# Ledger of designs, part 44: designed miniproteins, single chains

Each design is a single chain, and the fold is of that chain. pLDDT is the mean over its residues in the fold that is shown.

## One batch from the design tools (miniprotein)

Design m1596
Fold by ESMFold2-Fast:
Structure m1596 (fold): chain A 120 residues (1-120)
Amino acid sequence: MITLTESGGGTVPEGGSVTLTSKISGDVDGIDLISWWRQRPGEPMQLVASISGDGKKKYYAEEYKGRATISFDKAKKTAYLDLRNLKVEDTATYYSVAFGLVDGVPRLVFGEGVELTVVG
């Protein structure tokens, strides 16, 4: 079974930067995609960024282009989301999500989420 444990949130000033981390337990060789999603209070979950399991293909949502970097260190079993030029509107719970084979079955696995508060 794969599990995702996020860290690196907290309270950050506007204009600052933060690195959110997702530590993956279990077999990472079956992971096809890792993505980061945000959920603002009263809003649905929105995709921030994704990276393929081989690290070669990346996607960024329009709001985050030029101010986010997604990476996956397969050897360390850790995914990262670097956010720069933070805005108050970036205040949300951020979830890492893995898609791939878990015990030979295609599954979507969610982390518990990490809270980020951006203060102006």
Scores: mean pLDDT 86

Design m1597
Fold by ESMFold2-Fast:
Structure m1597 (fold): chain A 66 residues (1-66)
Amino acid sequence: SEEERRRELLEEAERIIREALEEKGLSLDQAVDLAARHLEEEHGVSPEEARALAYEAAKRLMEELR
């Protein structure tokens, strides 16, 4: 379903953001950009949707860490 696909994309974006922050020492903005580009290149998501999903994933991750 569309909801299941959105959840999978959000989980993938969260994983990329977590790795970028913890292993690569990137800023949150850089991590979001990296996740958005990954969703565009690997999953064929539009740039606008990829960025929206990456920001939503970052928000979810920050809420879980605080």
Scores: mean pLDDT 82

Design m1599
Fold by ESMFold2-Fast:
Structure m1599 (fold): chain A 66 residues (1-66)
Amino acid sequence: VVELLEKAIEYAEKGDFSKAARYLTAAALQAVGDGDEELLKAVTKVSRAIDEGNLEEAKKIVEEYK
C-alpha cells in the first residue's frame, strides 16, 4: 500500500493525475483487502492532499507509514 501511495504522489508531481488516481484506487483496494484500517485512512488523507495540490503534505503523510 505505501509503495502504491508513493507512486500516486510521483505521478501527481509529474502532472499525471490520471495515473495518480489509479494508484490511489489500487492502494485503497489493497488496504481494504488486507483489513488495514490505518492504511485506508492514510490513502484517504493522501488523496485529499493531492486533490488540494498539497504534495508536500501528501509526502509527509506517507513518511509516517514507512
Scores: mean pLDDT 81

Design m1600
Fold by ESMFold2-Fast:
Structure m1600 (fold): chain A 77 residues (1-77)
Amino acid sequence: MSEEELEKVREEARKAAVDAATQAMRNGDSLEVAIVKGANAAIKVAEEAGLTDEQIHDFVSEAAPEAYAAARAVRAA
């Protein structure tokens, strides 16, 4: 996988995590449940792209703070 392909998958994983966490919060899920759903969405995108366990871990670690921020923003609104 090229660096450009990795960047595209990273962006897709990040978007999936943010969208899943935001939707969970809008549906009335707890912050904890929203974060878990966000992480699972990022993992699914990375797994479907054929990434290694190490790359999946890195992507989830990057996506988790953004999913948390998105979930908190929905709760504050």
Scores: mean pLDDT 78

Design m1601
Fold by ESMFold2-Fast:
Structure m1601 (fold): chain A 68 residues (1-68)
Amino acid sequence: DAEREALVAAAEAAILALVAAGRSVRDATQQVMDELVAAGMSREEAEEIVKAAGLRLAEAGRLQPELN
């Protein structure tokens, strides 16, 4: 869906901006999820969007997986 694709792209940009500002990937994804819920999205939908965004960023090499 075009709407889902736009939301995933926006979440990718937001996660990258927060990580660049010094937040952990975990904190960045949680904040973006909370913002989507505050905007009227269900928690389950917000989790799906953020998970898709995180996966795409990792696959593109723009976000390193959290290392042990």
Scores: mean pLDDT 78

Design m1602
Fold by ESMFold2-Fast:
Structure m1602 (fold): chain A 99 residues (1-99)
Amino acid sequence: LEKAIELLKPYAEAGDGVAQFELGRLYYKQGKYEEAAKWFEKAIELRPDMAATAYLYLGEAYYKLGNYEKALESFQKAIDLNPENKRAKKLYEEVKKKL
């Protein structure tokens, strides 16, 4: 896990949006949710084509951080971009119960 982060970090820092998204996922797996959120936000900005999936993971990172309002916002954007995303809809309803 740590080795994969070290390998991807130079590419993500150089502006590779796919590397930024994958680096976000690796930080999420490590439980580093704040770092994960930062990299998902960068990936969304650079790669609008990945936005639906990146917003889903951004919402999950905010949910783990206890930021339920930002989690709902991120899941709503994921649903807006892909209305067939059952996972985003399920997580949206789960987080909504926390507010």
Scores: mean pLDDT 83

Design m1603
Fold by ESMFold2-Fast:
Structure m1603 (fold): chain A 55 residues (1-55)
Amino acid sequence: SEEEELVEQMVELAKEAIKQGADPETVINYLREKAKEMGREEVADKAVEKIKELL
C-alpha cells in the first residue's frame, strides 16, 4: 500500500542518518514533524516502531 511505501522510505532515511552518526531521538522527532506537516502522523508512528527495532 501507499502507506507501507511511505513507512519504508522514512525507515531508510532514518537508517542512513543514524549510520552517519545522527542521534536516533533527533531523527525520530524530525520524522514525526514531517509526517505531521503531511497529515500522515500514522505513517510516522509505524516508521518509528521499525526504527526502534534497528536500535
Scores: mean pLDDT 81

Design m1604
Fold by ESMFold2-Fast:
Structure m1604 (fold): chain A 78 residues (1-78)
Amino acid sequence: MEELIERAVEAARAGDLKETDRLLDEIADLAIERGADPVRVAALMTAAKIAVMGALLEGDYEAAAEVVRRTGEELREL
C-alpha cells in the first residue's frame, strides 16, 4: 500500500495524469480487497479525482500530489 501511494504521489508531481489515475485505482482496489467498504472507497475516489482535476487545470502539480497522498492515506486506514 505505502509503495503504491508514494508512486501515485510521484506520478501526480510529474504531471503524469494517466499513471496517477491508474495507481489511484490500484490503491482503491487493494483497499477493497483488504476489507474497506466499497461505497466509502467510491466516495473518496470521486472527491479525489475532482480535486486532482481542479489542481491540474490550474497547473498545480504539488496540490495534485497532496490530494493523492491524503486520499491514499485515508484508503489505507479504511
Scores: mean pLDDT 83

Design m1605
Fold by ESMFold2-Fast:
Structure m1605 (fold): chain A 78 residues (1-78)
Amino acid sequence: EKLERARELLEEGIEAAEEGDVEGAVRHFEEAADLAREAGLEEVAELAAEAAEAAKRGDLEKAVELGREAKERLEELL
């Protein structure tokens, strides 16, 4: 299920960012954004992509914030 996998990837991205794993956070958030986009969830995809960009800049606090917003929006649809 695409929605369930996207949720898992958002959780993994948030955990990676909280642990200071920039590479892991970027990878998981980018994968979540791709799956959300494939599912037609443009708002979730945009938030996940912004989380990945924040992580690339080393702004892990912002990456966690955006990742949590993406997850909350996605959970409203489940």
Scores: mean pLDDT 85

Design m1606
Fold by ESMFold2-Fast:
Structure m1606 (fold): chain A 69 residues (1-69)
Amino acid sequence: SEEGIELLKEALRAAQAGDAERAIELLRKAKTLNPELSDIIDKAIEALRAGDLAAARAALHEALQLAQQ
């Protein structure tokens, strides 16, 4: 959904700003709106919890590309 895509973009911005808690909350909402992306969103959440910003960014970028297909 468009709302889910906007939540993914906002989550990416939050992650880049170092706000992992906000990014995770936004991703949980995005997962509800785009359940087809649940696996890649969960990967992003795990990376954020681990402090692996590079992996989180990569997963979020992949989720955005898939959401636009």
Scores: mean pLDDT 85

Design m1607
Fold by ESMFold2-Fast:
Structure m1607 (fold): chain A 82 residues (1-82)
Amino acid sequence: MLSEEERERDRANIEKALPTFEKQLVDAAERAAKGDPQARREAAVLLTSAYILSAAHRLSGDEETAKRLEEVAKQAEALIDA
């Protein structure tokens, strides 16, 4: 098991990385909605990653992060479909 200090550091790293991931997914989805085929492929990969990460966090008991990832994935899907 990680020490409390290592667990806090990992949590901080995840919290710092999530906004960047969310921005990348939304940006890719918006560009895909504008007809960029490369962005559409990028958005598909990021969407798949968001759902996998959401499921993994839910299984580990991190419902807050799981819900956040699921919500941004749904936002990206709505943007692509618009």
Scores: mean pLDDT 77

Design m1609
Fold by ESMFold2-Fast:
Structure m1609 (fold): chain A 83 residues (1-83)
Amino acid sequence: MIDEAAVLEALARMYASIGDLLESKGDYEEAGELYEKAAELLREAGAAPSEVAEALEKAARAYEKAGDLEKAAELREEAARLR
C-alpha cells in the first residue's frame, strides 16, 4: 500500500527545495507560494506543528521580501498559533 503521509512529506520537501531555489534567484513571490504549498502538504501528512510553522515562516519571509506585508503578517500569525 502506498503510504500517503510519506508521499505528502516527500512532495512538501520538493516544494520547499524549489522555493529555496527561487528565493536564491530573487523570485520571492513564487518562493512564498511554494513554501505555502509545502506547509499545506505537511499539515495533510500529519507532520509536527513545528514543521508546519517553519514552512509558514519561510513563506512569510519570502512574501515580506516581495513586498506583500499583509500576506507575510497573516502567515506569521498562523505560524505563531502552531508554536
Scores: mean pLDDT 84

Design m1610
Fold by ESMFold2-Fast:
Structure m1610 (fold): chain A 102 residues (1-102)
Amino acid sequence: NMEEEREKGKKEMEELLNKNIWDDIDGLIEKLKELLEKFSDEISEEILERVKKDQEKEGTREGRMAILGAEAARQLKEGKIGDAAKLFLEMLELAKEAIKNK
């Protein structure tokens, strides 16, 4: 049942967005990649354009992370699981880069 699969994916994304990302960032990235494999065909070109625009606008890692996280939550409220997962993954990759540079 595709509706049940979408509801499960949405709840899983809600749980991931509420976790402390600094506790296990690699585990969160792995889980998001699993969700993206399931919902990859639902990633919109619009969301890719938004990510690029927001990254250019803020110019800082912290600003980019804040925008990506907020937009992921917004897309999830709209039921766009693939878009939400893609945005959250991009945010976590930026966070991981921040750890490497500390």
Scores: mean pLDDT 75

Design m1611
Fold by ESMFold2-Fast:
Structure m1611 (fold): chain A 86 residues (1-86)
Amino acid sequence: MKVIETYKNLNDLEKQQLLLEAESLKSKGNDVTITIDGDDVTITIENLTPEQAIGLVLRAIGLKLEGDDVTITIDGDTITITITRA
């Protein structure tokens, strides 16, 4: 499975935390691509198990419950998650 996470409207601390999370995923053997565009960070993660992909979706739902604007789109084997920080 493939997950594309786009985080919008991040501060510098939030960008650093996402970079550390992405490096952690790389160290666990996933293919991870990180793109930084101003205050936006896109993380593309490939070769996920269904369990890993579900974990990322649950995290995104948690952020929505915390007050962030979250959109989740599932198209076959690809999950796209867009998160805008309040």
Scores: mean pLDDT 82

Design m1612
Fold by ESMFold2-Fast:
Structure m1612 (fold): chain A 84 residues (1-84)
Amino acid sequence: SEKEIEEALKQLQREIESQYETYEKLVGREEANEMLLKYIDRRIKELERQREEARAAGNEEEVKILDAQIELLEKKRKELEKEG
């Protein structure tokens, strides 16, 4: 459902924000951006694999959630690349 997608996206946003804050505390802003980009790349690959598995299982609801999560991370990746 749209509500499940919205909740999954909010959770993913909190995950990324929390990860950035952790990196920034440890290594500072410049290195935190580079570490976060690598983190996002790994997460996209994991979600793409999960999406392929969900498609094979016929789980259309899970595919929609994973599509939305991948799109969010790809957008964040592009935004970070433009700021750095």
Scores: mean pLDDT 87

Design m1613
Fold by ESMFold2-Fast:
Structure m1613 (fold): chain A 89 residues (1-89)
Amino acid sequence: MKVADEAALRAHYLLFEEIRKRGTITPEEAVDILVRALQAVGVPKELSEEIARKAVDELLARKGRDTITPADSRELAELVKKLLEEKGL
């Protein structure tokens, strides 16, 4: 399985689980969750932080809001996958 595929699956699961419990999460909470998902599949910390921040920023720009909802979990995971594939992972 490619790192990008494993990271996206884990990110989607962790995001959906956390957002479901809280209703919505902040952009910083989303970054922290994505960094945990990426590091769990072997992505280095600095790259994990870069990818997570970029994915969250791109999603918020698309949606025109400053909070993350349960429906966003899939889109964030897809953005993480795209960004990792651009890095050859």
Scores: mean pLDDT 84

Design m1614
Fold by ESMFold2-Fast:
Formats: structure tokens, C-alpha cells, sequence
Structure m1614 (fold): chain A 64 residues (1-64)
């Protein structure tokens, strides 16, 4: 939970800075956070599903 919260705060800062050069870094942090969350909640997700979810989250964040 602490690692997930730390990652979430870092991701939010990067998104709020609106820096396109950080898009790949944001995506990797989102993927890491999703992996940790899946492990903590016992959810069964594949790396492909994690990547798809991370991309959708990043795309949605750009609209807000």
C-alpha cells in the first residue's frame, strides 16, 4: 500500500506538470502501480492487461 501510494503521488505530479516528454515514464509508473495493486488485492491480470489499463488511464487523464 505504501509503495502504491508513493507511485500514485509521483504519477499525479508528472501528469499535472503536463510534460509530453514524460509520457513514457508516466506509463511505466502506472504499469508498476497496477502490478502492485493486483498482487495486493489478489487480482489475476496479465502484463498485456496491465499495459492496456495503463494506456487507458493515461489517455483519460489527458481529458481531465
Amino acid sequence: SEKIEELAKEIQKLIQNNDPSKEKEILELLKEGLRLQAEETGSKVTEEEIEELAKKILEDAKEI
Scores: mean pLDDT 76

Design m1615
Fold by ESMFold2-Fast:
Structure m1615 (fold): chain A 93 residues (1-93)
Amino acid sequence: SLAPVLPKEELDELLEKAKELLETNNEEEFLRLSKEDPMVLLFAEAIKNMTEEELEELKNLPPDDQLRLVRLIALYGDWEKAKKRLEEAREKA
């Protein structure tokens, strides 16, 4: 991929900010953070559809795969479907 790979530290920060955003349940904070960093909103939408065990599995993936899976989870609203699509894409690539 020619897209810049986010360092693990930045990915971990995005995940933490996304979790905090979901826990506050504040619409004004959602709008503020989405303007500041749209990636935080994307991660929040993904995490909302994940269990704690699935989140730990995500953290153990390479950074590129973490970003791809987060996008797929946000799109499909389901971890199992997103993970299956990621594996299918890997087999075709």
Scores: mean pLDDT 73

Design m1616
Fold by ESMFold2-Fast:
Structure m1616 (fold): chain A 88 residues (1-88)
Amino acid sequence: SEAERYREEGLRLFREALARAEDAAAAVGGALRGLGDGLDAALRGEEEGLEAARHGLAEARAGLAAGDAVAAAAGAGEAIGAAAGIEA
């Protein structure tokens, strides 16, 4: 499903963000906040969850490109949380 693909992509981006993070705890904190945001979007509806997953993936890629591992982790978390919420 689309949600499964977004969850897999989010996990890959999260792993990359963690590998590049100077402060791993800050990156994990960002991911947990993003995960909550994504889950909340999925609870509002499947379409909102899918949009949040796409948004999170785009933000994760932008964060990695900018060298902002914490922002990348937050975006990845949003995608993971939104995808997980849709599949629940």
Scores: mean pLDDT 89

Design m1618
Fold by ESMFold2-Fast:
Structure m1618 (fold): chain A 56 residues (1-56)
Amino acid sequence: SVDDFLAELEERLRRGEIDLEEALEEARRFAEENKLSVSTEVGMLLRLIGEDLDLQ
C-alpha cells in the first residue's frame, strides 16, 4: 500500500540511509509505476518533506 511504502521511506530517511532528494525520486517512481493520481503523488511528497523537516 501507499502507507506501507511511505512508512519504509520515512524509516530510511530517519536512519540517514537516503536523503530527501532520493526519497522524493523513489516516491515519484512508485506513483508512476502504480499509476497513482497527481493528488496522491503530491500528498506522498508533502509527507516526506514534513518528515525530513521534523528530523532537522
Scores: mean pLDDT 83

Design m1619
Fold by ESMFold2-Fast:
Structure m1619 (fold): chain A 68 residues (1-68)
Amino acid sequence: SSMEKERLEKIKEKILEAVRQHVIANPDISEEEVRRMARLMADHFGLSPEEKEEIVEEAVKLAKELKA
């Protein structure tokens, strides 16, 4: 539903913002550490396995863009 999509997008925004802040504060952070952080946050918000792996890849992409 539209409401479920809005909730998912807000959760994704929260996870990606937390990852952004953490990468900025810790520029030497590894890709594995970013993946672990994003997975833990996705699990905390109760995301499906498919949604979790999607946000993990988005978080890794964001971290690489911030380090470039």
Scores: mean pLDDT 84

Design m1620
Fold by ESMFold2-Fast:
Structure m1620 (fold): chain A 91 residues (1-91)
Amino acid sequence: SSSQKGKLGSLLIKVSTQDFDTIKKVLTNMLKVAKKQNLPQPIVDSIIDALNSKTVKDMSDKIRQLMSTIRNSDLTDDQINSLIDAVKKGM
């Protein structure tokens, strides 16, 4: 739903303000969930791109791209809630 995507988006904005190690931990947890829940490949690819970032600025830009990819993807509320739980566990 739009509401669940909005909640995930707000959490990802908060994640982008954390230290580099915390952001990587969150993204690693999200990648595990994305693979387990068979999320669309563009989401998996976007998380991997963010994890491969070499600077804080590049990682922040890739998180912004990930948020856009999530907004444009057909996800169930259960899939979105699994991502929200992964983010909360990484913080």
Scores: mean pLDDT 86

Design m1622
Fold by ESMFold2-Fast:
Structure m1622 (fold): chain A 58 residues (1-58)
Amino acid sequence: SAADEEAKKVAEAGLEALKQGDLVAAMAGVRELEEYFGDNPVARELAAELREEIERAR
């Protein structure tokens, strides 16, 4: 769906920010996935994965 495509783009941007060392932007990606897509199961899974990547980077 269009919502699933947008959620994937947000997650991809968050992962790229994390690779650049921008934890603030990576966390903003998690928040966007949770706030604007909260009930979308694809967005929920992507938010959880991005949170795990952020925790591993600490």
Scores: mean pLDDT 82

Design m1623
Fold by ESMFold2-Fast:
Structure m1623 (fold): chain A 55 residues (1-55)
Amino acid sequence: MEEEIIEVAKITAESRKDFDPEKLIESAYENAKKEYGEEIAKKVKEAVKEVLEKK
């Protein structure tokens, strides 16, 4: 399930590239933290940041 959460976050970030990347990263982190806890939220934040930075 954790990997599914990260995968969905990455897909969402790719779909919303036209939005402010900083706000997208913060929103994804806060939402994941509320629903799944801080450990998963940190992984979601890293994954979303990587997608938006195109590294």
Scores: mean pLDDT 74

Design m1624
Fold by ESMFold2-Fast:
Structure m1624 (fold): chain A 54 residues (1-54)
Amino acid sequence: VTLKELEEAKVENEIKAGKKVEDLLEHFNNKPGGAGSEIAKSEWRVAYLKKVLA
């Protein structure tokens, strides 16, 4: 859960920095995190961004 909270804070900070939600969603789809263990986190981040985008 702590990792989830850290990822949420990072995404919120990037949105506040002026990045578009659509750009962040595309980034997570195309370059999720690179490592095999990071794929599940990247899928979660995509789902989170889809909620924000909707």
Scores: mean pLDDT 57

Design m1625
Fold by ESMFold2-Fast:
Structure m1625 (fold): chain A 117 residues (1-117)
Amino acid sequence: MRAEGEGEANGIKVKLTVEADADRVRVGEPLRVTVTVENLSDKPATVKVKLYLLEPGAREPRLIAESEPVTLEPGGKATYTFEVTLERPGDYTLLAEVYVDGVKSTASAALPVRVEP
């Protein structure tokens, strides 16, 4: 499954794509999550991805992974793969955000994941 979002920070436009190799997994089964960031601006930008997990019944997402910063030229892309293991059954949301030059952008993408016993 796949989600995408576009946004900006300080006039730098970026596109975020999140893909997961499954929408349903069992407890303890690794889920592969791929996040791609594209610099849609006419300027170089240093980007960093943060991956959050909203757990069943939780009000606030928890940070579960983050990338090293990378500088992208105009039109450049970076792809990151994360392995996520979920320990309890329930409905989760994976939320990816991108930071541009240290500033949180308005680009985000969210994927629902169902975890079964």
Scores: mean pLDDT 87

Design m1626
Fold by ESMFold2-Fast:
Structure m1626 (fold): chain A 84 residues (1-84)
Amino acid sequence: SQLDKDIAKALVLIAYGIVLANEKHLSPEERLKVAKETILRVLENLKDLLSDETIQRMKEAIEKAKTIDELVDRVLEIIDNEDF
């Protein structure tokens, strides 16, 4: 449902906000690494809300992302384009 998608997006954005607030002293490369690891942990908790195919596409987008902004944008785009 749209509500499930909105909850999933909110959890991703909350995780992203926590990473930015707590890890701002790190280099851009280390921030990206921490952001990827944090979002991957969130995805394990989203398996009941999103399809396995959507989770897999998000994992692939996370692996390929070169910046934190690209990481967040790609994950949110995949959630928004999942069929309901």
Scores: mean pLDDT 75

Design m1627
Fold by ESMFold2-Fast:
Structure m1627 (fold): chain A 65 residues (1-65)
Amino acid sequence: GPALQEAIRQHAVELARKYAEAKAEEKGLKVLSIEVEQVDERTFRVTVTTEEGELVFDIELPEPI
């Protein structure tokens, strides 16, 4: 139902954010901000702003949401 679909979407956004944050930290970069946007039904774009510059990750979902 709609409530379950919304919960799945929010959980996917949270996982994408945490994944990108962990990748930046693994590189020793200081994270200043993280922005997550859904660019299509299968793709999240995560922009991580660090003191060294911006990192962009396109995260593909196995199924559309």
Scores: mean pLDDT 78

Design m1628
Fold by ESMFold2-Fast:
Structure m1628 (fold): chain A 81 residues (1-81)
Amino acid sequence: MEAVEAAKEGRIEEAVELARRELATGTPEGAKAVLETAIVLAKLGHAEAADELLRLAAPLAKDLETAALYTGAAAAVSAAK
């Protein structure tokens, strides 16, 4: 997922833009990409950007795997504050 790779490479603004595009698709795959991006951003200390992506992805966390990722992302964001 391009958003996750951009976040891992420290391209924070690009990662957020790519994550927003994935979120706009409304798919479970898009939601997972956004949540994984939020986790990476939180680990890098970008708690506000990660929290925004977490809130936007919440309505799409419908399957068990995505719900588990949401829980992990919420914990990572909380720890980054």
Scores: mean pLDDT 77

Design m1629
Fold by ESMFold2-Fast:
Structure m1629 (fold): chain A 70 residues (1-70)
Amino acid sequence: SAEENRELFVKAMDELLPEYQKRVDELRAEEKANPDADGLEYAIRLLNTVADFEDEAYKRAQEEAEKRRA
């Protein structure tokens, strides 16, 4: 069901949250440590990190839903 798929997505997001937070913290630390940092480039990298984690959560939710039906 749509509700089960949503629950699987939320679970995948929760499982990925610590890794996502660590990656965001690493990017912020990298930018802060680099005196030649391009703030726009780091902003784009952060947005790409968000998109990648959302895509991974969606993929994991789809795979789990498929396994439950198989």
Scores: mean pLDDT 81

Design m1630
Fold by ESMFold2-Fast:
Structure m1630 (fold): chain A 55 residues (1-55)
Amino acid sequence: EKEKELKEKKEMAELFEKGIKAIERDREGLEAVDKEGTEWSLKRLKESYKKLKEE
């Protein structure tokens, strides 16, 4: 059902947006512990979010 798909995508996009904002807010602290891992995780989350918004 398209209505269910749209609702699920919206909820998932909101979760990704919150996650990205939380990581970006604490980015300096996270990068001090693991810079490469933090950059990699942010890149993947942003790519996943972009795909959700395109569909």
Scores: mean pLDDT 75

Design m1631
Fold by ESMFold2-Fast:
Structure m1631 (fold): chain A 59 residues (1-59)
Amino acid sequence: ALEEAFATAAEAVRAASQLPPEEAERYKRLVDEALRGNTPEEALRRLREILEEIRAALA
């Protein structure tokens, strides 16, 4: 869970960097907030949701 959370966060940041700067900063903030969660499992769940939002924006 912890390893998957960090891997998903890295993928989300990489994907967000392909968006316009203001949208990229917003999503990077959401990734940071998700990593501040109390459990690795909750962080991973939130990070997966963020990554899907970024992917939808890039499609």
Scores: mean pLDDT 79

